# Ledger of designs, part 33: designed miniproteins, single chains, continued (4)

Each design is a single chain, and the fold is of that chain. pLDDT is the mean over its residues in the fold that is shown.

## One batch from the design tools (miniprotein)

Design m13121
Fold by ESMFold2-Fast:
Structure m13121 (fold): chain A 81 residues (1-81)
Amino acid sequence: MVEETEEDRKRRRELARLLLALGRLARERGWDINEAALERAERLVREWIEEEGLSEEEIEELERRAEERARRILEEALAAE
């Protein structure tokens, strides 16, 4: 049966936040983005944050870190390719 360990849960949430940030930055650059998928990802990330019981400060820090990482990934991809 499908079960999720604490490690898997943390990794999934980190990836979801990163992908959401990447999608937002890509949309800002005018790339083709599935808007419904972005809205769904935002909702899922918000639900996980509530489940984790994170403070507003912790949420803001995680979002900032995800955005910084996403920005670096996009810049590296654009420079390398």
Scores: mean pLDDT 70

Design m13122
Fold by ESMFold2-Fast:
Structure m13122 (fold): chain A 65 residues (1-65)
Amino acid sequence: GHEESLEEAREKIERDAASLEDPEARERVRKAGEEAIEAARARDTEKALEASLRYLQIVQEALEK
């Protein structure tokens, strides 16, 4: 269901954050991920999309370092 999908997303966010060596990048990934989850729970599709794009950008930039 919806809650199961959000929990799976949270687990992925934690795994992605844990794979990053930069503590600041880890915090940013967790924050962006939580914002995306909360927006999705509230069915704010615009905010969820913005937070998800920010999350992906942070992960990509951290992996390139």
Scores: mean pLDDT 79

Design m13123
Fold by ESMFold2-Fast:
Structure m13123 (fold): chain A 96 residues (1-96)
Amino acid sequence: MEISDVQIEAVLLTIEAHFAIEDAKKGDYESAIEAVENLIKRVEEILKTAPEEVQPYLQEALDNLKKALESLKNGDVETAIKYLEKARDALHKAAA
């Protein structure tokens, strides 16, 4: 995958992570969980072909998305939002 293709996808994933944060803040936990599960699948797929320069940021995003998902499923919304914000920031770095 070319760096430009990964950067475009990372911008879109950053936007979707922001909406997952907003859903969690609104108490729409079902939508937040679904969004995070979809984000995890998409980041895992991109990681298979991403250039080595962006892999650390995508891995950081994936690790934080998985922690956010566990926190949401356990009802720890405050912790989940913190992990989603870290994942969003990592995706934003992958887009640069």
Scores: mean pLDDT 86

Design m13124
Fold by ESMFold2-Fast:
Structure m13124 (fold): chain A 65 residues (1-65)
Amino acid sequence: SMKMKELEERANKILKELGLDGIESISGKEIYVKINSKNVTKATAGALRLIALGYEYGYSVHVLP
């Protein structure tokens, strides 16, 4: 769906901006993201922005270790 593509594009933009890994997978209404960053501040900012974005679109975001 267009809504899902828009969500994925916006999420990838956030990840690239902060130097984080892309979306690992999307399943149903759940998004799984792996954050690979040595910068705790960037990793935390990325996680919070992705959670907020997911919430905006009605998806749950799971940040993988």
Scores: mean pLDDT 76

Design m13125
Fold by ESMFold2-Fast:
Structure m13125 (fold): chain A 88 residues (1-88)
Amino acid sequence: SEWEKAVELIEEAVRFYARQQGVSEEDIEKLVELVRKKIEEARANPTDETFKKMEEEVYKALLEAGVDEFTARFLAHAIVQEVRRLIA
């Protein structure tokens, strides 16, 4: 489906950018799993509060994976904007 292809593209983008930031393959897969879970939560309940929580959780996961604060905030925001476009 178009939905499944769009989710796969977001997941591939997350893997690509996290790998460029030197994130371990184990932490990349954890991050992709988190993003997938948050996409399903946002699809079920597409509120500004849900997207704000998603951004903060992705940001924290990137920080824990060793991504610098500026890059982590930028990537978390970009991921959430793509998810908003997918669900809209």
Scores: mean pLDDT 86

Design m13126
Fold by ESMFold2-Fast:
Structure m13126 (fold): chain A 92 residues (1-92)
Amino acid sequence: MRALIARARARVLAEVDRAIEELRAEGKEREAALAERARARLAAVADEEIRELARWIKENAPRPLSDEEAYERAVEALLRRIGLEIAQEEEA
């Protein structure tokens, strides 16, 4: 279980890192900075929070999900939530 959480988080963080590099290459420094903040928050999320969200996703899925799929979806959902929180902070 711990290994699946670590793998899911590493995969999503690698995807965010790639997006940050692309944003910087395009000169979108503001968007890159926001993505860096989201990355840092996602890296700091407790394993238990990911596990609990993955369980909820698995229970509410329209089809059976593997544990790997559930953990990946949980990390992606947390990233989206973090992005919304950061967007609200920028408007304040």
Scores: mean pLDDT 83

Design m13127
Fold by ESMFold2-Fast:
Structure m13127 (fold): chain A 97 residues (1-97)
Amino acid sequence: MVEITVPDVKGKVGEEVTVTATARNLGEGTYYVSVSVIDEKTLKTIASANGKVEAGQTATVTVTFTPKEPGKYRVIATAFDEDGKEVASAEGTVEVE
């Protein structure tokens, strides 16, 4: 079993925003974690980061971006097993003013 947590974050236009996803692996295998920041207006992925979490470990995956427009940015963290199968996901929101 793998658990993912993504926080909600507030940002400002033109300033760097950092979002840290936390993945806790309570299972027996290795999981790969992908974190993507999606602009809700364009549905375009504007930033991404990847990480790995080994059996029994907790890992953090940090993504950074500088928003150019106010609004909502969706942060999706997804865990995949070694065969590329999705096993867990979590979502957070960056609200930019």
Scores: mean pLDDT 86

Design m13128
Fold by ESMFold2-Fast:
Structure m13128 (fold): chain A 100 residues (1-100)
Amino acid sequence: SMLEKKALLAQALGDGSEIRAREAEEQARELERQDPSKKEVIELLREAARKYEEAAKLYYEAAELYKSGKNTKEADKLLEKGQKLIAEGNKLIQQAKALL
């Protein structure tokens, strides 16, 4: 069904967001070991990781709503909110890269 496909997409977006969060956190930890004076860059990477983690949670909630077939309009709103958080996280990653 279309809802089943939307649920799978939302779950995949959640999984992808968790991977991005983990990668940003790993980069922050590695940079902190190599050059702890890069506090601003480390903080930007950690903030990006938090944004990606929040997006993942919203995507997983959207996936559950699509699976239930109830409150699908709320699921759509959660997807949009997740996409905005991904965009914010991506902007923080670009700011961090510009300072390296």
Scores: mean pLDDT 91

Design m13129
Fold by ESMFold2-Fast:
Structure m13129 (fold): chain A 95 residues (1-95)
Amino acid sequence: SIQDLITQLQDLKKQIQAATTKEQLLTQLEQVEQVVDQLAKHLHPGSAQRLRLLTSMTRESVLSLIDQGNLDQAKQVLTDFINLVIKLGQSLLSS
């Protein structure tokens, strides 16, 4: 359900905020991508395409920041993306 996906994203957000290593953050990025892809299946095709594009852009940004050793900024970018997706999921439930 959309509610279960929102809960998974909230839990991942907490794990990301607690992450102290590059390896933890890479694993969490992969898990976020999987949950977001599941949520995209509940969207109109145009909205799903835009979400997938945003996911790809976020992945590229996070990986670049990790490569630069900037874990704090990588965590922030990923957290901001998760917050955006949670708001999207919540809007689907309130419709």
Scores: mean pLDDT 88

Design m13130
Fold by ESMFold2-Fast:
Structure m13130 (fold): chain A 96 residues (1-96)
Amino acid sequence: SAAKVDFEKLKEEVKKTKEYIKENLEEFEEVLKNSNLSQLRAFVFSMEIMKMVEENEATEEKIKEFIKELNSLSDEEIRELAKKYWEELKKEIEKE
């Protein structure tokens, strides 16, 4: 059987990722502004997974549903969603 998901360990990895982004905020923002659509989709996916992990909701079913939704989004919707996640992340890490 697959090992039980260790949410405490995943939350610690999310915390480390947010700390890394906080320390490199300007560089990360420049990277996102120069990202192609595939890179922006990967960013949005990573942000949603981190949120699901923090909320103890990272199930295979929810992840699959989000992938399906993400694949249905237009190029403009992906750009807007990536901007929204980035702005939310900046506000959240400044409070941590």
Scores: mean pLDDT 78

Design m13131
Fold by ESMFold2-Fast:
Structure m13131 (fold): chain A 88 residues (1-88)
Amino acid sequence: TDDQIRTEASQLLGDSVRALREAHREGDQERFDEVVEETRRKLLELAEKAGLPEEVKEKILEKLDELADNIEDSEKVSLSINQIVNLI
């Protein structure tokens, strides 16, 4: 169901944000990039299961990039998570 997909997306983004913050704190750019790419793939899989059109998938990826770029800003990170989940 769509609610199950949104719950899975919320859990994925929570796990990803924790991993991204850890990699950023450690200065591990390779790990940071790996987490972003893995999150991108998993979000696209969830969007496909939800039957979302291509333009919405593109917006989800833009919001993921904004999240990664603003990883030090907890308010912007929370906003991006909510925006991604609301697009699903």
Scores: mean pLDDT 88

Design m13132
Fold by ESMFold2-Fast:
Structure m13132 (fold): chain A 80 residues (1-80)
Amino acid sequence: SLKERILEEIEKLVSQMKNLTEEQKKAFIEDVRKLLESTDDFDEFLEGIREAAKKYGASDEDITLIVEAARAAYLRGLRE
């Protein structure tokens, strides 16, 4: 599904982040899952991801990469 595709792309990037602990990575991915279930609008979802990533201490570069990966996965899903 589109939601699974977005989540997989985010998980792949988060797994490579060196400044988050394994527990912070798990907590962030759970926040992303909740956002996918609860947000009505994709831009609202992207802002939720940005806020959650900041909460767990992700760098501005990592936040940008995650948000852009989520956006790219969403846009590819719309073209299918």
Scores: mean pLDDT 81

Design m13133
Fold by ESMFold2-Fast:
Structure m13133 (fold): chain A 64 residues (1-64)
Amino acid sequence: EVDEAVKELIDRAKAAAERLPEYKDNFERGIKIIENNKDYFAERALRSRERRLAGLQAAVDALA
């Protein structure tokens, strides 16, 4: 079972790739890391959902 917060991280990365195509590879790399470690992120997401989403948003903002 994958936590909904993990799905939100992936969805945000996909949306960012659409808005910033020159950084698509960076977002795709992030998605693969989440996919390869989905159980780890799912377990941790329940405890640190806001921090994970904020971290991804900060990374997207830094690339923009």
Scores: mean pLDDT 65

Design m13134
Fold by ESMFold2-Fast:
Structure m13134 (fold): chain A 89 residues (1-89)
Amino acid sequence: SEYEKYLTEEELKEAEFLRKALNDKEYFESLPVSVQIAAKLRYIGYELEAEIAEKRGNLEEALRYYALLALIEPDNEEIKKKYEEIKKK
């Protein structure tokens, strides 16, 4: 995947976990409540980091966070569009 080339091994493993946790309701509900909360908070954190990086003009960091978000939500066309817009700059 194009999104993987800018990310570390740790970031890729976290993206794989969050993709499953946040898109598979049965799997999510099987996790401890503390892990459910942590998964949602990590996702929100990545959304905020992406927006902050973009607004500060740190396009390299913004691209990395939007790549991470695109791996977590593969069906989210808005995130993919943001990634392509930043990559074009």
Scores: mean pLDDT 85

Design m13135
Fold by ESMFold2-Fast:
Structure m13135 (fold): chain A 67 residues (1-67)
Amino acid sequence: SLAETLARQLVSMSDADRLALARQLGLPLAKPAALDKVLAQYLVYQQNPTASEETVQRVLQLVEKLR
């Protein structure tokens, strides 16, 4: 699933990429290690299943762009 793909990519992200992703999404991030928790809260805020999938896909595209 897209969520599983995102979870795998988050584990392999550098600190610089984590900070860049948070900045691209407009998310407050005190430290790179907090990205997983902050991103999970961001994704939960999307209530429509279709919109949730589109949001995960958009985040995945940003992660790939940072590589």
Scores: mean pLDDT 71

Design m13136
Fold by ESMFold2-Fast:
Structure m13136 (fold): chain A 91 residues (1-91)
Amino acid sequence: SELEEQEKIEKELEKKAEEAEKKIKEAIREGKFEEAAEIIQELAKEASSVFDVNQSAVDRLLSEEGREKLIEQLKRVHKAEEEGVDPSEIA
């Protein structure tokens, strides 16, 4: 059924998101912010095909400017973690 196919796609995307989170955290720890940003952009692209998301926001995130802003955000999160500041206070 179409419902079972949608549930399977959603579960596959959730699993990909969990694997992506691990890779993103490892990339941030290694200072590989461009790699982390690329993983986030790929996940956002896949999510936009499955979920009813704001396409304009996704398009902005997938742009060169969006990638640069994402890298700057990841650098801020990494610096906060190194300085012992809770990242949630910056986000």
Scores: mean pLDDT 74

Design m13137
Fold by ESMFold2-Fast:
Structure m13137 (fold): chain A 76 residues (1-76)
Amino acid sequence: SDFEEGLRLSKEKRYEDAAKLFIRAGEQAERAKDYARAAESYRLAGQNFDKLGKKEEALELYERAVALERKAKAAA
């Protein structure tokens, strides 16, 4: 899965490739209404962009993750 491949690439320090896979995983999870998985995926994408010094992109992903965490709590 894109999520599992993202975890592998992140461990290999392939941060940009990992971030792209986590964004794809988050989008897939949002379509499935799995808001908890979507939030986790976008948070991990943000962490990978932070490693690259892409602070603005990381912040946008963290904000998206927080909004989805709130949706997950409301749905549970």
Scores: mean pLDDT 88

Design m13138
Fold by ESMFold2-Fast:
Structure m13138 (fold): chain A 86 residues (1-86)
Amino acid sequence: LSDEELQEIAKIVAEYLEKIMKKKKLSQREAAEAAGISQSTLSRILKRIKEGKLVSEKNVALLAKAVFELASGDEIIELRKKIESI
């Protein structure tokens, strides 16, 4: 996986997490709990992605964990299709 592909995946996963949070009216604390991290850690990861900065595969995996815990099956299918388009 290239750094460019990792950044694009990170952006897609972060955007999906924020969409799920907005749709379900979840706080950033609840999203962080789903990822198994602190709210401050989640905030930092999301900020780095929005700024176009490189994040680790571990950080992307934590965001993906939150998405899979909070998302419906249909939302997961849409996320998968979007990642496969990279």
Scores: mean pLDDT 80

Design m13139
Fold by ESMFold2-Fast:
Structure m13139 (fold): chain A 73 residues (1-73)
Amino acid sequence: LKELEEKARASKDLDEKLDLLTLQSALLLSTTPGKIELVSEVTGKVTTFDSAEEFLEHLRQQREQAEQLRKQR
């Protein structure tokens, strides 16, 4: 979990950072009992969610933005 977050932070590619964040969030959702925290590597902000669905929606939003950036290139 934390290893994936560190990899995302170390990545210089915006798209790669979001890819790693998506993987990290999937692991967090499978192991998190009730509280979920997401650290945005793009903006560097930490967000806490009270539900897995809210967490996924937030992460999906950022991932889609990165995917579009990759597609536009």
Scores: mean pLDDT 61

Design m13140
Fold by ESMFold2-Fast:
Structure m13140 (fold): chain A 83 residues (1-83)
Amino acid sequence: ELDALLREIVELAVRLAVAEGVDEEEARREAEAWAAALRARLATLSPERLLELAKRYRELASTLEGLEKEIAEALARLFEAAA
């Protein structure tokens, strides 16, 4: 479910921003706006491009740790689900 994955990504992004000193309300507004823009873009991408993005984000996640790793892994799952 794309909406469930987007909610997961928003929550992870808010947690990362708050950990970096951003106000929670501000972080949530920015994350939700970004997620809405991403959702719109997913509808315009080909399945092959979505699968390429999923692979790239899984590779990126292997080089990251913590919340950044979780966000990259969630993005890979989102692109796979949208393909």
Scores: mean pLDDT 86

Design m13141
Fold by ESMFold2-Fast:
Structure m13141 (fold): chain A 77 residues (1-77)
Amino acid sequence: AETVKEAAREAAIAFGKGDKEKSQQAGLRAMVEASIYPGEEGAKAAIEGADQALKEGLVSPETARAVRSGFAGAALN
């Protein structure tokens, strides 16, 4: 799940910087990689990636919350 986590972290950082193209590309990569994992494992890794960016001080709490909500929503349907 490391690839999912790294891609999600990159997406959160790019989203926080307003880089829509990079954020979309990294987010799509995270979702594609997450789809190969059973159950909620991939979604959990993506959420962990966004949380890692927040813990490292690279994104605001609001940015991390928005990205986490996006990955959680994508995992549900």
Scores: mean pLDDT 74

Design m13142
Fold by ESMFold2-Fast:
Structure m13142 (fold): chain A 73 residues (1-73)
Amino acid sequence: MEEEFVVEAEVFGVVGEAHLRMRDGEIVEAEGFGKLALEYLKKAEEIKATSASDAEARAKLAELAAELRELLA
């Protein structure tokens, strides 16, 4: 069964409408904010994994959040 979902997603305090397409419980497609949210969550996890300290991770995550907010403005 294929289902389309429209959900509110929040990434770094930015709230947007995520359009997701699912088949058999798996996300097979994401559009607009949903796609952008998934991309930026992956970048955030990479920053957390590669940062030498919590302070460095927070600084880089703040920059990433600012970039996302500008893209959505």
Scores: mean pLDDT 67

Design m13143
Fold by ESMFold2-Fast:
Structure m13143 (fold): chain A 74 residues (1-74)
Amino acid sequence: RPTLEEVIKALRERLPELSPEVKEVAEEYIELMERYLRGELSEDEVVAKVLELIERNPEAMAELSKLVAEIVNS
């Protein structure tokens, strides 16, 4: 199972391949996960902010979720 750091690295490598809409939410998601790894956000704060991102960009977040699932299952 890849670590969160490995998932973030894989997402950053895939950014140039993503559509502009998916790339935008992926960049926000990466920033959120990096802030969590730095201890700047609690787990509850991360969950709340991810839910806000889903509400704001549901289609792009669905595509990002598929990509994350592919990375995690590799």
Scores: mean pLDDT 82

Design m13144
Fold by ESMFold2-Fast:
Structure m13144 (fold): chain A 94 residues (1-94)
Amino acid sequence: MTAEDILAAVPALREEIERIVEFFERLGLPPEVVEALRELLLLIVEGMELKAKGAPAEEIAALEARYRALVARLEPHQEALAEAADKYEEELEK
């Protein structure tokens, strides 16, 4: 993907994140897990934007530190998140 392709995709990616979060909430995952997942997915999109814009290495490093902290918070819930992701893929196949 070019930088222009990434930046053009950002609004659709944010809408997709909200759909994923809503689906996971409907599955009954704990609110704290759903909130952390939303933050993680939005942070990934923010990282894509920063890299596409050629942001300074310090900004990218700070974002990567936040990403690692969120991944660590979600690690105990990895199996539940994987099951929810599989169910979301099944819904997309309908």
Scores: mean pLDDT 79

Design m13145
Fold by ESMFold2-Fast:
Structure m13145 (fold): chain A 85 residues (1-85)
Amino acid sequence: MMEELEKKIEEALKAIKEGNLEKALELAKELKEEVKDDEVGKNVADALEYLVKAKIAEKEGNLEEAKKLRKEAEEYIAKAAEAYA
């Protein structure tokens, strides 16, 4: 299970890097469903979803929305790190 989750996170990050934001968003949503009982995993999945949405907004020229979505992603990354610690 953990190995499968790690693989999906890697696939989502690769999709983001390749500009396949639709696939990245789909993978983030799948991760969110799979980690519903894991606090660290939930925060990581939420962070990925917000990061993808921020990149979509940036691509669409909505820089203000992209900035807000990046802040949300950073907040979830911080929560994941805190839950792990």
Scores: mean pLDDT 77

Design m13146
Fold by ESMFold2-Fast:
Structure m13146 (fold): chain A 103 residues (1-103)
Amino acid sequence: MITKEKLREAAEEVLSKAEKPPKYKSLEEAIEALKKGEVLDETDFAYALLEALKEEDAGTILEFLALHLRVGGEEHFKRLLESLGIEELLNKFDEFVKLAEGL
């Protein structure tokens, strides 16, 4: 699996190049939006991923990724991972699908 460090670097790069700040102000706000069926854009996804990584809990990161897959669907999820240069996570796609079904 891709390293936490590479995920952090990918998220930070997206945020450094963003034309406007993230819509959400915390990981909790972003997760609440996902639970309500809101699909995150690239900047909001990168922000939420970076905040999830700061929690240093693998469960939080996996839940965030699985929830995003559940809400946005497979094509949107794949496009976001490709946009951030972290499509290597697709090697674990079946595990994310199982987690998303359990949420």
Scores: mean pLDDT 76

Design m13147
Fold by ESMFold2-Fast:
Structure m13147 (fold): chain A 82 residues (1-82)
Amino acid sequence: SSKEMLKLAEEVVTKLSNDTLIFLDGLENKDKELLEKYKEKAEKELNKLSVEELRALAFALRSNGLYESADYLEKLAKKKEE
C-alpha cells in the first residue's frame, strides 16, 4: 500500500549519506558538476538497497514532485530484477 511504501522510504532515507541525497537533488536540477562529483558514491549506496527499498524511495520522491530522481531509482530497481 502507499502508506507502507512511504514508511519504508523514511527508513531508507535514514540509511543514505548526505552525498547520495545531494546526488538525487542534482538529478532534479540537472547539475552536471554535482552529479559527476557524487555519482560513484551514490551508485554504490543505492545499489546496496533492495528492489523493494528502491521502489519505495522512488514512490515517495514521485509523490513529492521529484520525478527525475524517482525515474532514476525505478530504472535502477528494474536493472536489479534483470
Scores: mean pLDDT 86

Design m13148
Fold by ESMFold2-Fast:
Structure m13148 (fold): chain A 98 residues (1-98)
Amino acid sequence: MEEIEKAAKLISEETGKDFEEIKKQLEEEVKKAAEEMKKMDREKLYEEFKKALDKGLATEKNKARRLAVLNAWLATGKLAENEELVEIVEEKLKEIEK
């Protein structure tokens, strides 16, 4: 779960909050999000997710926070076994990590 560790490290460095505390919170949030995603209609999920992700990235100007958000979503997609979401998030990560 390298993606959660990357997200937690970025948030810890930006906010000064404890890494282990942030990691634990993210693990719980990612697990909950993945369980909710498994219950949703996949076609509607992808449309809503693309809109939410694009809106979130447009409002967050801090590069480290954008990378943290994307790594958390990548972990969520992998845990939910949602291959289409993983592909979308990986594409967004490649654009920001340039």
Scores: mean pLDDT 75

Design m13149
Fold by ESMFold2-Fast:
Structure m13149 (fold): chain A 84 residues (1-84)
Amino acid sequence: SVEEYWEKHEPKLLREVGNLLLEAKKAVEAGDKEKAQAYIDKALNLAKEFLEELKKLNAPQEYIDRAEGLIKLVEEEGKKILAE
């Protein structure tokens, strides 16, 4: 089910995205904005893949909205990281 997929995959996704954004911050601190962008792009791709799997499962709009919200948060955090 959609709910079962969300419960199993969302915590893993949040951990992986969080780790990638942390690595992006470290890359910027080291002066490597290209490496930081690569980590941010990977985090965005993971979030987008999660949304596409929810769409394949015909997830209710509430789940789609939440996943799209996560993508926007990753985009916003990525912009903040690169602006440092």
Scores: mean pLDDT 88

Design m13150
Fold by ESMFold2-Fast:
Structure m13150 (fold): chain A 109 residues (1-109)
Amino acid sequence: SEPQLLNEEEFRELLRELGWEITEEKIDEKTKTYFLKYVRKSPATGQEIVVTTESKLNPNDKKYYFLTVTGEHIDSAGVAVPVVFSWVLDENGNLYDSVTTVEAPPPAA
C-alpha cells in the first residue's frame, strides 16, 4: 500500500481498524529507544502474529509521527494477514533508525 504519515491517534486507529492491538508502547530513557509491540490473531489458525518496532529517539524531540505502510504476512496456513509497518519520524520529518520484526507462531500440530 502507499505510505501514510500519521500522528499517534491516527496510527492507533489504523491498527485497530486492521484488527491489531497495541500490547506495549514505551520510551526507554536510558537507551533512548521507542518500543512498540502490537498483535493480531491469524484468521485461519487463531494464533497471534506479533509485530515489534524499535526506534532510536532524539532526546530533544517532544512529538513523534508514524510513517506507515500496510503489507501482508503469509502465515504457515497460506493465509494473507495485513501487517502494519511503521517508522518513527521527528517533527522535522526526519526518520529515526527503526527496526521492525514480524513473528508468527508455527501452525498448531
Scores: mean pLDDT 73

Design m13151
Fold by ESMFold2-Fast:
Structure m13151 (fold): chain A 80 residues (1-80)
Amino acid sequence: MEEEKLKKAELVKKEMLDYLRKAMEGAMESQSLEKVRAYAERLIKRFQDMLKKMGLSEEEIEKLVEEFRAEVERWLEELA
């Protein structure tokens, strides 16, 4: 059952990252990098709130949020 929660959290992370990439690929030509980072931070906060509602531990939430942030920063560096 803990396995199911973590698996669902990983799927949510993947879906949000995929959505962010697709949305920003079209927007990068017209948006500043600063605006893109601000949007990513809003998504990270939403992701954290979703994980809390799913009943994950604080440690699990921190780990997943850090992984999400790291993937976003890596992706933004590739586009910059």
Scores: mean pLDDT 75

Design m13152
Fold by ESMFold2-Fast:
Structure m13152 (fold): chain A 98 residues (1-98)
Amino acid sequence: MERIEELLKKLEEAVKNKDFEEALRTLHELSIELALSDLSEEEKQEIEKRALEILKPLVERLREEYEKDPSIAERLRAIAAELAAERAAVDAQVEARE
């Protein structure tokens, strides 16, 4: 749980700094920690809700940045693909331990 709280704080800091890449990477780390945690589905949903509330100002900012420079979508898409590959590797490691 301490790691999840640290990631939520890191996400809040990324939002304050308007760092879309750091926010996306922090969300990815949070998703991995939630997947590996023994938390109940209700607790996981509450943490996801908190993350979405933290992200709300950055989502509005992303819309404005996209209107000025559409290439931001391509950069975020590339990062998302990289993070998806990392998540698949983590999921495979979890399965191998069972």
Scores: mean pLDDT 74

Design m13153
Fold by ESMFold2-Fast:
Structure m13153 (fold): chain A 60 residues (1-60)
Amino acid sequence: AALDAATALSQAVRDAYEKHGPEEAKRLAAELAGIPYEEVKDLTFEQAVVKAAKAVLDKA
């Protein structure tokens, strides 16, 4: 389900934040959501996660 995919994305991105920091976590979020990094680079980490999760939900 789209909600499960968005939840999995959010968890993976938060794990990346703990291991690699916010910049790499934002890149991973954009990659997993299939959106350009340019759309998340100027956002806060939390805003980037929300935008990526919404993109996954919108594609389902």
Scores: mean pLDDT 78

Design m13154
Fold by ESMFold2-Fast:
Structure m13154 (fold): chain A 67 residues (1-67)
Amino acid sequence: SEELREEVKEIYDELKYQGGEKLTPEQRRLALLIKFREKHPNMTPEELAEVERLIDELIAEDEKKKK
């Protein structure tokens, strides 16, 4: 959903603020999943899979446009 995508972006921006930009894509993915799960402990497996997809998409797009 759009709300879920916005929240993933918010957490990603928070991670970047905390120096997460220095992490590898794999480390950023793991950190984002941990942060999102901590914030939303009641997520269904389906919602977690969608979050994981959105995280992967954002990281891939960020890496593609990295200059």
Scores: mean pLDDT 76

